# Designs tried in a protein design run: designed miniproteins, single chains. Part 48

Each design is a single chain, and the fold is of that chain. pLDDT is the mean over its residues in the fold that is shown.

## One batch from the design tools (miniprotein)

Design m1645
Fold by ESMFold2-Fast:
Structure m1645 (fold): chain A 100 residues (1-100)
Amino acid sequence: SLREKALEILSKVLPEEAVKELSKLPLPVLLLAALSAAEYYKIEDPSLPELKKKLEELRDEIEPEALAKAVKILTEAGHSEVAVRAEIEVGVYELQKVLG
């Protein structure tokens, strides 16, 4: 599943406890976290185009509370740069809606 592929990517850079906590979050936020980690750490994985396409389809379903939980998990695990990348990506989505 796309969820399993996202968790595989996250497991390459995050401790088990952080991956387990992220696995409880909704799919759009999990995909966002995995893609943000892959971009920041320059991870190459053949599933990345599929995960990115699915996130673009689900971008309007990224709930602020779920995003805040992901940011907290990433920051507490020592990966604040991945958290910042995820927040920037959501900011870009919101800006694109306003600017067309």
Scores: mean pLDDT 85

Design m1646
Fold by ESMFold2-Fast:
Structure m1646 (fold): chain A 88 residues (1-88)
Amino acid sequence: NPEELLAQEQARLEELAKKLSELRDLLTKPVVTREDLRRALALLRELAPELSRQQQIDGLRMLQGVAEREGDTATVEEARALIAELEK
């Protein structure tokens, strides 16, 4: 049923948009906490099957930059390792 497949795809795209919006909101806050960074990393991992390799790298680089600004060395190292794995 093409109508059911279109409805499923629309629901999937709406959930993807919500998660991408949450990720953007977390990373663009004036003060980003370690909990915000951990949630953003978790969202990037959850979104990975829906994202291209380049989109995953771009998201992780944004996360790394925010973590560097906020002094979260652990999140910087984790993001760097994930980027290196994706660039293979």
Scores: mean pLDDT 83

Design m1647
Fold by ESMFold2-Fast:
Structure m1647 (fold): chain A 75 residues (1-75)
Amino acid sequence: SMEEVRERIKKLLENTREQLKKETDITRQEIIAGSTIGMIRIYLTSANVPKDERDKLIKEVQEELKKLIEEQKKK
């Protein structure tokens, strides 16, 4: 279900948030974010999520990761 998909994404993002909290190097933060997006793309495709929904979820993930990185820069 979409609820299960969104819950899985939230768990993946929480793991990434913890990694980003420990990382001060901007380039490594970008690599962590990129890897997370890649993993989520693979997951959504393997879960047979329709393309339109995959595209929406990936955009949401990208925006969330941008916010997380920006938040870390302000600390």
Scores: mean pLDDT 82

Design m1648
Fold by ESMFold2-Fast:
Structure m1648 (fold): chain A 78 residues (1-78)
Amino acid sequence: MLSPELLAKVEPRVDAAARALAEQTRDASDKEAYLAIRRAAEELAEALAKEFGLSDEEKQHLQRLAIERALGALLEAR
């Protein structure tokens, strides 16, 4: 689980990426949207883990958070 302090620092970046991904995948099929979101979430989590010195567990949590936020934003965009 991410600390509240770390979450406060990464959440704006995750939310911005999620909104951009939702817009980019708005007209895609559910399968195509999910695959694109998963790939981008993996890349984002890796970049943030390197920047903030995160553990593998924290990186995996960020990846799941990014997928969840992007899927939520996509449902709102549709």
Scores: mean pLDDT 81

Design m1649
Fold by ESMFold2-Fast:
Structure m1649 (fold): chain A 58 residues (1-58)
Amino acid sequence: MEKKKELLLKLLKARKGEEKISSDEGQEAALYAIELGEETGIDVRTIEGLEKAIELTP
């Protein structure tokens, strides 16, 4: 998987309480999530929205 998509999945798991994410990884993943939200029009601030946006990424 692309590093960007892996970081997004790690952020999603961290928000669900399933995995730990470092501060640096979390910040980078959050920036990618914002970018993805702008591209898809989905609210990536929610767990559900982030999951849907990631699924739309190839």
Scores: mean pLDDT 78

Design m1650
Fold by ESMFold2-Fast:
Structure m1650 (fold): chain A 60 residues (1-60)
Amino acid sequence: SMMERMERRAEAIAYTADELRRIGREIDRELGLPAPPEQPPTKVEEVKKRLEEERKKAEE
């Protein structure tokens, strides 16, 4: 269903965003930059909201 597809996409996006953030933090650490503040994981609900907003905007 559409809802299931949106959920799967939101999960994938959240996972990818969190992984990229983790990699960025590791690079900063390797470069000797100050440790950034710990951030909570990307919320799947927030990603779902953004996907719905983009879909709505595209459809007008």
Scores: mean pLDDT 73

Design m1651
Fold by ESMFold2-Fast:
Structure m1651 (fold): chain A 78 residues (1-78)
Amino acid sequence: SMDFERLVEAGFALATAFGDEEALERLKEAEKNGDEETIKEVVVELARKYGVSRVRALLELAGVSEETIEEIERRARE
């Protein structure tokens, strides 16, 4: 889906900007497998490590759906 594609692109941009090589490698593997849940898990972990509000802002700029952003934010705050 376009939402999944936007989330993958945003995840790569975030992992690269934060210099998080482990996140980048997990995103590469998950993209190859079409594993949407692992992409979400990695973005949730990035939000926990680097700031929920900052990650949310970049997801919004990338055009990720509000439903997906709210799920990620909720999981990151748990």
Scores: mean pLDDT 86

Design m1652
Fold by ESMFold2-Fast:
Structure m1652 (fold): chain A 123 residues (1-123)
Amino acid sequence: MEEKLREAKELLRRSSVLVAQLVVRYESGQPFTEEDLEDLREAVRLAIEAFRLAKELNDTELQSRSVSVLLDAAYLARRAGLEDVVRDVGRALQEATEEVIEEALGMFSPEGRARAEEVLREL
């Protein structure tokens, strides 16, 4: 159990760093490079794995943190035209409870929450 928790936290940490870097790039008006798109795909893969481990651990806070990263990543993926990535996020979010999603939405700034709510409407 402790080893799985450490793994889930490390996967989420790696994903959140990648997504944060991509959010900064997007907000600065810089176009995504091919490497940025690969980083976005990797970030989603890591966050989905972290979310599933968090579910196995019954860690609702870690589930919510993983969902928050997935919502930011899906917003960027939709802007980049990565429809396959958006679908992968949508499938993972179908496994989340309403309580986990609401807690995740509470983790955002008002501007970040508006983007996350846009993603949820379009999934």
Scores: mean pLDDT 88

Design m1653
Fold by ESMFold2-Fast:
Structure m1653 (fold): chain A 99 residues (1-99)
Amino acid sequence: VSAEEAVKLGAEGLEGLLSPDPAEQAAGAAKAVEAAESGTVEGALTAAAAVGAGILSPDPASRAAGAAAVRAMLASDNPAARATAEGLLRDPAARAALA
């Protein structure tokens, strides 16, 4: 995945995770994970922004989708995805939202 494609995936992930549609929330979570797995700095930053917005959302369904994305990144065989999730969990607000 190119840096440009990773940014596009992260942006689509953000829109999906904040959507009122559960299918779009699930698709957004998957796209954010794919952006984090790109190995690009741009992919990691856009994935972190998308998933962070999800887990801090006032919508409980968006929070659940964001939490699922964090868990998927932590379980990934891709070290870039794991590093992105670990970076997110350094924020006390993100940790509290996942507890």
Scores: mean pLDDT 80

Design m1654
Fold by ESMFold2-Fast:
Structure m1654 (fold): chain A 88 residues (1-88)
Amino acid sequence: DESKEKIAKKLEEYLGVDTSSWSVEELTGRALEVIGLRLEGELEIDKMIKEGVKKSELLEWIEEFEKKYKMPKIAEELREYLEEKYKK
């Protein structure tokens, strides 16, 4: 299944591990965890922006998020999300 291989490779970008031998169930579970973590981060950023938190403090929060979850790719995506929020 070409879709399975594409999902496996995309998850490698987030996890930094070889996913080529993973089952569909393992890939799906990990994909949901990655999606959930990114969504949680986006929702927290939105909340902090509404509360008037400064961009510098939001960037520090993303650094702590990266340290806590050890997902540098998600932290990168959250920084990009923050930049887009300040462009509008």
Scores: mean pLDDT 81

Design m1655
Fold by ESMFold2-Fast:
Structure m1655 (fold): chain A 95 residues (1-95)
Amino acid sequence: KEEDLKKLEEIEEKLIEALRKAQEALNNGDLEGAEKYIREAEEILREGGEYVREAKEKYPDDKDFLAKLDQYEEAFRQGKVEIERLRKELEELKK
């Protein structure tokens, strides 16, 4: 349980960093760098979503643990929205 939360914390930190780098690349007109970091964020998000699902399956009756997993699931949902925003910004800059 604690190991699962530590892993999710690391995944969330990597997601935040990839999103930050993608935005910085877009701000600098580095479209190739932006695409790279958006792709990295998408991969991290997929890993995080899979990890939350697997953790829920391991401890389906632990309500306190499930509540913490729901917080990470919401954080990853927000990350997905941010990835979609960054992709739209990237496509506008290509025009």
Scores: mean pLDDT 86

Design m1656
Fold by ESMFold2-Fast:
Structure m1656 (fold): chain A 95 residues (1-95)
Amino acid sequence: MSEEVKQKVLDSVESLLKRGFITPELIVDIIMLYKDKLSDQDLIDTIKDILGMLVRAGASRAQLRALLDDIAKELNLTPEQVAELEAHIDALVAA
């Protein structure tokens, strides 16, 4: 039921974004709360969706990279996972 957990994370981030109360620390805390209930692939896909929401809300590449660095540290992401997310940020900002 990883998809249900992913949706809870995304709904929480979306709600905070709409209220204007989202911070990098809150995003990390939300992901950390649910990380053990997500598969590795669902975790990476959830982070990609969060990054997409932030770009639509006006986040810069530098802000997204700083958030990714915080997420990578707290979640112990592999270099391959970090590279995939960095490439995703580049694609989002270029659009």
Scores: mean pLDDT 81

Design m1657
Fold by ESMFold2-Fast:
Structure m1657 (fold): chain A 65 residues (1-65)
Amino acid sequence: SSVQQQQERREQIRRLAAEATKYMGKANKLENESKKTGSKEKADEAAKYKAEADEYLARADQLRS
């Protein structure tokens, strides 16, 4: 394994983490809106985006292992 191969893998992990951060941001926004309005629909959407974020994090962790 070369340093270049490790750098490419690290870049891939970083991209997956960035996607996770993006989905977590969407989840947090919807969760806050749900708390303000009492909207269960928005709470359910927030949970869905959190699940997407968790999936991206799991993929990133798999590449680290």
Scores: mean pLDDT 86

Design m1658
Fold by ESMFold2-Fast:
Structure m1658 (fold): chain A 70 residues (1-70)
Amino acid sequence: SPIDQALAKLEQLRDKIPEEYRDTVDFAIDQFRKIAPSLSPEELEEVTRNIIRSLGYESGMLDVAEEILA
């Protein structure tokens, strides 16, 4: 499903970022799980991209974030 694909991308980012940011990613994943069922497919894609990019920026891992979104 689109939600499962989004979660897979978030988990992939979690595995590649520095350990000190993993709690932040886990929080973001939990929030995403709560809202995802209420989103349209287009909103789901936008929210997923925004979360991954924001986490990539905050962790200094923008290159990894963009690779995951490709």
Scores: mean pLDDT 86

Design m1659
Fold by ESMFold2-Fast:
Structure m1659 (fold): chain A 79 residues (1-79)
Amino acid sequence: SEAKAAVEELQKLAEEAKNSKKEEAEKLVEEIIEKVEELQRKQIEAGDLEPEKREEMLKKLEEMVKEAKEKALEEIFKV
């Protein structure tokens, strides 16, 4: 049946579109987090902080960014 083949093709295209939206959301979230990280890092580096304290704050920022990425990706993938 030609109609059955057309329905199967439409379902395949819908699944591809759905997957594309998830990939788009993932990319946007990663870009936003990276931009926020860069701004925060620049702010820390511009501060008149002791080198040791600056290093501590940068490590803290890296951990916070890692956690934010993990949580955001969990929400997108729902796994």
Scores: mean pLDDT 72

Design m1660
Fold by ESMFold2-Fast:
Structure m1660 (fold): chain A 71 residues (1-71)
Amino acid sequence: ASVSEIQEVAQLLSVPFEHDGDENNGIFADKLLLAMYLQGVIDVEQLEAIGKLASNRDRVLQAIKLYKAAQ
C-alpha cells in the first residue's frame, strides 16, 4: 500500500494520519487496528495475528490489505 492509500483508509476510519512516516508509528498502528476491530472490519484472531508482526509498518500494511479485502 502507498502512503496515499494509508491516509485514505485512516480518514475513512477517523484515525489521525498527519505526517508522512506515521505508518511507522506504533500509536498510529494501534489506533488503526483498534478502529478496524471496533468497526467489524477485522476479528479478534486477525487483530492478534497482526499484533505479532515485527514492525509497525508491517502491521499497518497488513491492516490496509485486510481493509481492502473486506470492502
Scores: mean pLDDT 77

Design m1661
Fold by ESMFold2-Fast:
Structure m1661 (fold): chain A 94 residues (1-94)
Amino acid sequence: SAEEKLEELERLLLGLYVRTMDAYDAKDAARARAILDETLARARELFGPEVVAVLEEMARAVEAAIDAGASRDEIAAIFERYGRRAMELARKEV
């Protein structure tokens, strides 16, 4: 259902955030990239192209922030901004 898809996206975004921040705190950039890639592969199976495009932009922004040595709060803000946009687009596809 439409509601189940929104709940699945919310769970995917939360899991991505938690796992990526754990990798960042461990200073494991390779693990963070692997988590982002795994999540994008899953998103491509579950969601429409507009939602996937936002998640791809998010992954690129997170990777760039990690490479630049951005703060934990700056990386968290990227997840919040793009996650909100992805959820808004997913609601329109319902």
Scores: mean pLDDT 86

Design m1662
Fold by ESMFold2-Fast:
Parts: sequence; C-alpha cells; structure tokens
Structure m1662 (fold): chain A 73 residues (1-73)
Amino acid sequence: SKVEELFEKLKEAILNNASIEEIEKILQELGKLFAADPSASEKFIEKLESDPEFMKLLEEYEAKVLAEREALL
C-alpha cells in the first residue's frame, strides 16, 4: 500500500532526524495521495492511532519545527 510505504518513510525520516524540507516532501506526497483517494487518509489516521511511538515522534517533530521556524524572541 502506498499509504503504508509513505507512513513508514515519514516515520523513518523523523526517527533519523531528517531535515524539515525532506519531511515536508513526504507530507506533500501523502497530501497528493489523500486528495486522489480519500480512503487513504482514513487508513493513515488509523495507523497513527495504533502507533503511539509514531505519535510521540510527530509531537517531537512539531516542537522542533516550531523552535526552528520561530525567531528566538
């Protein structure tokens, strides 16, 4: 499944501390897949809900993106 391939690729990229740009490319590929097949987004959400380790990695990634994109005030 393309959803599973991209899910694992995203998880691996975050786990290996890939650049924001690289992760955004994977997210864009997922977005295109979701636009073409709405059932793909449902499968992705189900995988996220069943993978607490990946949910934690996403939270860590969001914190990193916020820290890197915002100017230190």
Scores: mean pLDDT 76

Design m1663
Fold by ESMFold2-Fast:
Order: structure tokens, then sequence, then C-alpha cells
Structure m1663 (fold): chain A 76 residues (1-76)
């Protein structure tokens, strides 16, 4: 599995929300596959079961979660 930077993850998520949750539009705009967008969205939503939150927290900074929260508030 490919590791993405915090900035790349946030950009993919924000672009996904800006494009009415369209995988194809987000993938085309960012030059990534639709499966990549889908996997990142699933990971952000912590659909991977017990332990995924701990792995997510260990992989990302407090600034990442603050920015992620701000994006969610802006597009919810």
Amino acid sequence: ERKYSEEEILEIYETYLKNNKSLSKTAKKLGVSQSTVSNIIRFINLENGPGSLEEFLNSHSPEFFKKLSEIRKKYE
C-alpha cells in the first residue's frame, strides 16, 4: 500500500467534498486513481475497524487532525 503525506490526504479529502463526493472528478483533478481516493476516504472515516484510529494517530500530526476537522466543518 502506498503511503501518502498529510498534505496529500487533506487535499484529496477537500477536493472530494468540493466535487459533491465524486470519486471520478477528484481522481481526474488530482491525477490519482479512483481506488486511491476511495481508500483515503475510507481510511479518514476509520471504517477499518478496531485499531485503525491508533494507527492513524501514530501516522499523523495534531495539525493534520485540526485541518481535517476544519475541512469537515467547512463542507458539512
Scores: mean pLDDT 69

Design m1664
Fold by ESMFold2-Fast:
Structure m1664 (fold): chain A 62 residues (1-62)
Amino acid sequence: VEELENLAVLAVVYGAEDEAKGQEMLAKLRELGEKNPEYREIGERMAEAAEATIAAQKAARA
C-alpha cells in the first residue's frame, strides 16, 4: 500500500511540474495494482484521482 501511495503522490507532484514524469508514475502505479490483485481497486482509484488532477493542470496550461 505504501508504494502505491508514494507513486500516487509522485504522479501528482511531478504531473504539476513535468507531465511526462507524472504519466510515468501513473503507469507504475497501475502496473503495481495489476500485479497485486489485493491492491488493484485501491491502486486504480489512486491512479484515477491523480490522473484527474494532472489532466486539470494540463487543461489549464494548454
Scores: mean pLDDT 72

Design m1665
Fold by ESMFold2-Fast:
Structure m1665 (fold): chain A 120 residues (1-120)
Amino acid sequence: MEELEEIFKKIVEYVLKNTDDPELRERIKKALEEYEKTKSKDSVLNLIREVAEAIARLVKEGKIDKETAVDMLATLMLYAVEKYGLDEDEVRAILREVLEQYGLPELFDEAVKKYEELKK
């Protein structure tokens, strides 16, 4: 069975490879480098914010479907909360803010439902 960290890494690599915006790509790279150096809760939180924005943009551009985005977002929540012990409400607040900004509030609701199913 693939480790949760390996799945998380694949999501980060996928969004980095498929993000055409050079500014967002650079922000993701910097967040990833900080995460790899520190492994801190703050570095995970920052990386999740940037990756969630990349996922939202990929959906808006039609590069990924909503089901794929929901699975990715739910995995980000699971990794942050279960592995790093981040506050679930703080992770939810960040994902909600990003997805609402991109006009995709329904992805937040679906990702939370998927996360609750995977949390068992």
Scores: mean pLDDT 85

Design m1666
Fold by ESMFold2-Fast:
Structure m1666 (fold): chain A 89 residues (1-89)
Amino acid sequence: SLDDIIKEVNELFEKAAEALENKDFEEFKKQLEQILSLVKKHFPELTEEVKKLIEEAVKAAEEGDFEKAYDLLLYLRTLIQEKIQEEKA
């Protein structure tokens, strides 16, 4: 259901944010890969944009720019949430 997708998206973003706070780059990448898989399954039109944002967020985190990585994570979450709202309308 759409509510199940919303719950899964929120849980994955919470885990990604926690990984950033802990500087666990492998877990951060893993959570972002799960988000990408979910997008490919439910919102395939967003796949290329989401993939690019993930690549930029991972690069920022690896370079120690945690503020940029977190901002990109928030933008990614907003993009997916807006798409979910369009599907509900």
Scores: mean pLDDT 84

Design m1667
Fold by ESMFold2-Fast:
Structure m1667 (fold): chain A 56 residues (1-56)
Amino acid sequence: PLPKANYTTILLEKLLEKGGANPLLGTMAGHFQLLSGESLENAIEMAEKYAGVKLK
């Protein structure tokens, strides 16, 4: 499992790599900053759902 301290940056980088030019990535990136207080698992699941990508 990823350390919570750095997971937001890793998550955003993975979304950019996998999502390409997905117009929602910028909005989701901002939203995930707010989800820093949530579990890493929930943040990843939300990212995968909204971006339509797999981060594993």
Scores: mean pLDDT 55

Design m1668
Fold by ESMFold2-Fast:
Structure m1668 (fold): chain A 98 residues (1-98)
Amino acid sequence: MAEKILDELAEKYHERYAKMSEEKKEELRKWLEEKAPEHAALIEEVEKNNTLENKLKLLDFVLEATREIALFLGMDPAEIDERMAILREEARKEIEKE
């Protein structure tokens, strides 16, 4: 579910990403590379111990990463925060149904 939210936001960000300078694209790539091991570790933790707590930790990481990506894309923090709150609530409800 957290992955679905990331994918939906990625589609909305494609146009803004295409308009980014090469310098900003490189900054984003470096940030993603730094975060990749932490993301992989959280996924592995959920796969080994499929608990609500581990799923919520992964969700929190993905939402924070999505917010930072939106900031790299030059989006308004207030609009990002409103969108993140809606997406977090939707994802949380789906995770809690399990």
Scores: mean pLDDT 74

Design m1669
Fold by ESMFold2-Fast:
Structure m1669 (fold): chain A 100 residues (1-100)
Amino acid sequence: MDQARRLHQRAVELARQGRTVEAFRLAIEAVRLYAQAGDYSTAVGMALSVVTTARRSGGVGADVALDGIQRGQQLMQQGRLEDGVRTTLQGLRDGIRVSQ
């Protein structure tokens, strides 16, 4: 999980710099790596931290991504772990799309 953690740290740094699209692309990679390791809660929580940071930095797509991640968290609470991660990834992709 060291690679996923490094991607997360870099995504947060890019989000703080207002580089929202780059941050979300790295966050998508990190979410996939955490999910492959079965760490679904860390995957969704990490995506939330990146998106929240991007939102504070004025990232245009951050609100769209946040909506998707919050839906992902709701699915996780229902025990729908794979659906929660899939919805989180879609939120990040939607955030990238509206940021371009």
Scores: mean pLDDT 87

Design m1670
Fold by ESMFold2-Fast:
Structure m1670 (fold): chain A 75 residues (1-75)
Amino acid sequence: SALEAAREKALAAYKKAKEVLSPEEFKAAFDAAVKRLTPPLIRAEKEGTPLEELEVAGFEGLAEALNEAVKKHLA
């Protein structure tokens, strides 16, 4: 399912970020991702988007943000 795939992708990104980034860099990247993702997810919820679709979007957005943080660290 899309939700299962999104969860696996987010977990992989989380594990990779924890291995590559310092604890402080990881926290900064995670906090920045949450801050960026929360307003659009709240808007989608208010517009009637189903919970499963919100969870998929949240996990995919988190995976993208953490992967980008790792990419910037390694550049």
Scores: mean pLDDT 85

Design m1671
Fold by ESMFold2-Fast:
Structure m1671 (fold): chain A 99 residues (1-99)
Amino acid sequence: MELAERAREAARGGAEAARRGGEGIGGAVGGFAALSGGVAAGVYARIGGGEEEAEKAFKYGSLAGLAATKSGPGDKGEEAGRKTREYLEKAAEYAEKGA
């Protein structure tokens, strides 16, 4: 499998885990899962030789983790969940560019 595909799969896995954690156990678990996905995406980008892309992937992964901790029911919680997804998508995009 190509590094770009693996980086994107890692970020997607993080997003799925964050959604499950936020719904079942709470935003803190979802935040940790989202951060882990972003870190994995950044690592794959760095292995591919894209140092700048790796930094951006880590940055957006961290933002996704923070947003996920605020996810939950209600307008603000739903907005945080949407932001989590947006940040993870950006992390995956930068990981793909770096790999």
Scores: mean pLDDT 65

Design m1672
Fold by ESMFold2-Fast:
Structure m1672 (fold): chain A 79 residues (1-79)
Amino acid sequence: MVEDIASEIVKSLRLKKPLTLRNVSPELAERIRSILLTYGFTEVSEPSGESVVTINDRIFSFPEEVPDSLINQIEKDLL
């Protein structure tokens, strides 16, 4: 299940498509949030465009630049 969530996030980041994850455990949701915030994502009240990840109704906007090196590092930290 953690591997599935990591895969979905990585896919969202590479395709620059919105991702919505629901019913994520509080511990896993906090871990993902911490990782995203560390790598320059910002928690927002409203999605402005398609470059967002939503986790248990909390919305995180992508940083302006999402290079493959950043995506690979996020994947490693999620696994």
Scores: mean pLDDT 79

Design m1673
Fold by ESMFold2-Fast:
Structure m1673 (fold): chain A 95 residues (1-95)
Amino acid sequence: MNLSDEQVKQIIEVSQETNKEVQKVLDEGVKNNWSDEEVYKKLLEVYKKYAKKVAEITKGNSVGSGFLKALGQYYKLGGEYEIGDVFEKAGDEAE
């Protein structure tokens, strides 16, 4: 089953908000001289929030689950295993 126009719109809005939150974390990290570990922990929480919202919007739709699992694989292939696990788990929960 395809995503509805309303689901697509909600994903776009959540993605735009998440991009703003990511940029804010990076900017605040530079301004406050945060360690790479502190920045990474803040980014991980932002991605957890994003994955959960996308999973809730697309719950019961295999397209949404497939998208989240693909993001999980993408991050794991790049060596970002914790971020990858966040998306993979959200994809499993969206089924």
Scores: mean pLDDT 80

Design m1674
Fold by ESMFold2-Fast:
Structure m1674 (fold): chain A 57 residues (1-57)
Amino acid sequence: SYGTYEVQPEEAGRPLRDILKERFGDKSDAIYQFNREYIGDPENLAAGEVIFIPEVA
């Protein structure tokens, strides 16, 4: 299963990797790899874009 995170207006135009590092810290690389197939341009995120957060229990 997975949760979701919506890119905020102030994060628009920023790389996904930077957003994830600021929001999720050490989990950022795993989230980035999971999403790279679903994100057309990971270097230029749009506000309101949905990021999948894989569950790690």
Scores: mean pLDDT 76

Design m1675
Fold by ESMFold2-Fast:
Structure m1675 (fold): chain A 68 residues (1-68)
Amino acid sequence: AAGAARAGALGDRHLPLVRAVNELIKEFEENGWTEEQVEEAVDRLAAEHGLSPEARRALLDTILDFLK
């Protein structure tokens, strides 16, 4: 198998985060968004999922790039 699907790193932490991000993007697309709202939402997700500062920045950049 290609990748580390059974290492536990992609298990429960990865799937809930991906789901939350997809729901967040849909909500912003439906209701509109501001940079402040995106930053607050990403900060909350980072705290809930124990993301590093680097992962939080990458997530913020990804969501902002998608919403452009």
Scores: mean pLDDT 71

Design m1676
Fold by ESMFold2-Fast:
Structure m1676 (fold): chain A 65 residues (1-65)
Amino acid sequence: MLERLREELERAVASGDLKELLRLSTEIGVEELHAIVMEEPEELLEGLRELEEEVDRAIAELKAK
């Protein structure tokens, strides 16, 4: 999961696809909620939180340009 989300993030950033970044932000949020409800390992939650921060930064940078 984390590897796939990271790959999607890298593609969206490379293409400057704001819509894809917004979709990915939503998907990461859903995955975080699912991980909390299912009591997944803390390492997975930390990885998802890191991806969320990266997506949010990428969105902010694209919107500023």
Scores: mean pLDDT 80

Design m1677
Fold by ESMFold2-Fast:
Structure m1677 (fold): chain A 93 residues (1-93)
Amino acid sequence: SEKEKRIKEVEEDVEQLRALGAPQELIDKLRENSGLDPETAEINLIAYILGVSKEEAKEIIKKIQEADSEEAKKLYEKLMSYFRELTAKSLAA
């Protein structure tokens, strides 16, 4: 039930992102991860965003979870910055 609900929500988000001009690669990654468990989906997305291996992405997630609030915040902000750069580059002509 939750997996089916998750897939439906992702498809709705994909339609909205496509209308906003999101890159096809981002849409493909969201679709690939829609049926996966949250941990695997997070690893795959972080690996894609940072351009690192899935093993390296797993270690980054572990460090975020084990870090104090200040270190965790810095890591999160770095990931969000890369995500925004990818989106901006895909929308620019």
Scores: mean pLDDT 63

Design m1678
Fold by ESMFold2-Fast:
Structure m1678 (fold): chain A 90 residues (1-90)
Amino acid sequence: PKAKLEELRRLFERALEALEVEQDLEGARALVEEAGDLLSENSELFPVEKLKELADLLKEAEKALYNQDAEGAAEAVRKAIEKLDEMLEE
């Protein structure tokens, strides 16, 4: 499970870089979609409550990206990284 958490975290870090450094909304959207696919494909590796929290944050990021709200998307991605960091400290 740690390897998949680290992979998911790397996708969110790249999405954050795309949003804040590169200002690439399409690149950020692709990375958020990839993170969603990874979470869905590996849902059995996560506790149900933590999976729901990550899925909710991912949906928040997707909604912000759909509305071309780079700041809102970056905030949701940062919260997801914080949640993953909590899980990785276990």
Scores: mean pLDDT 82

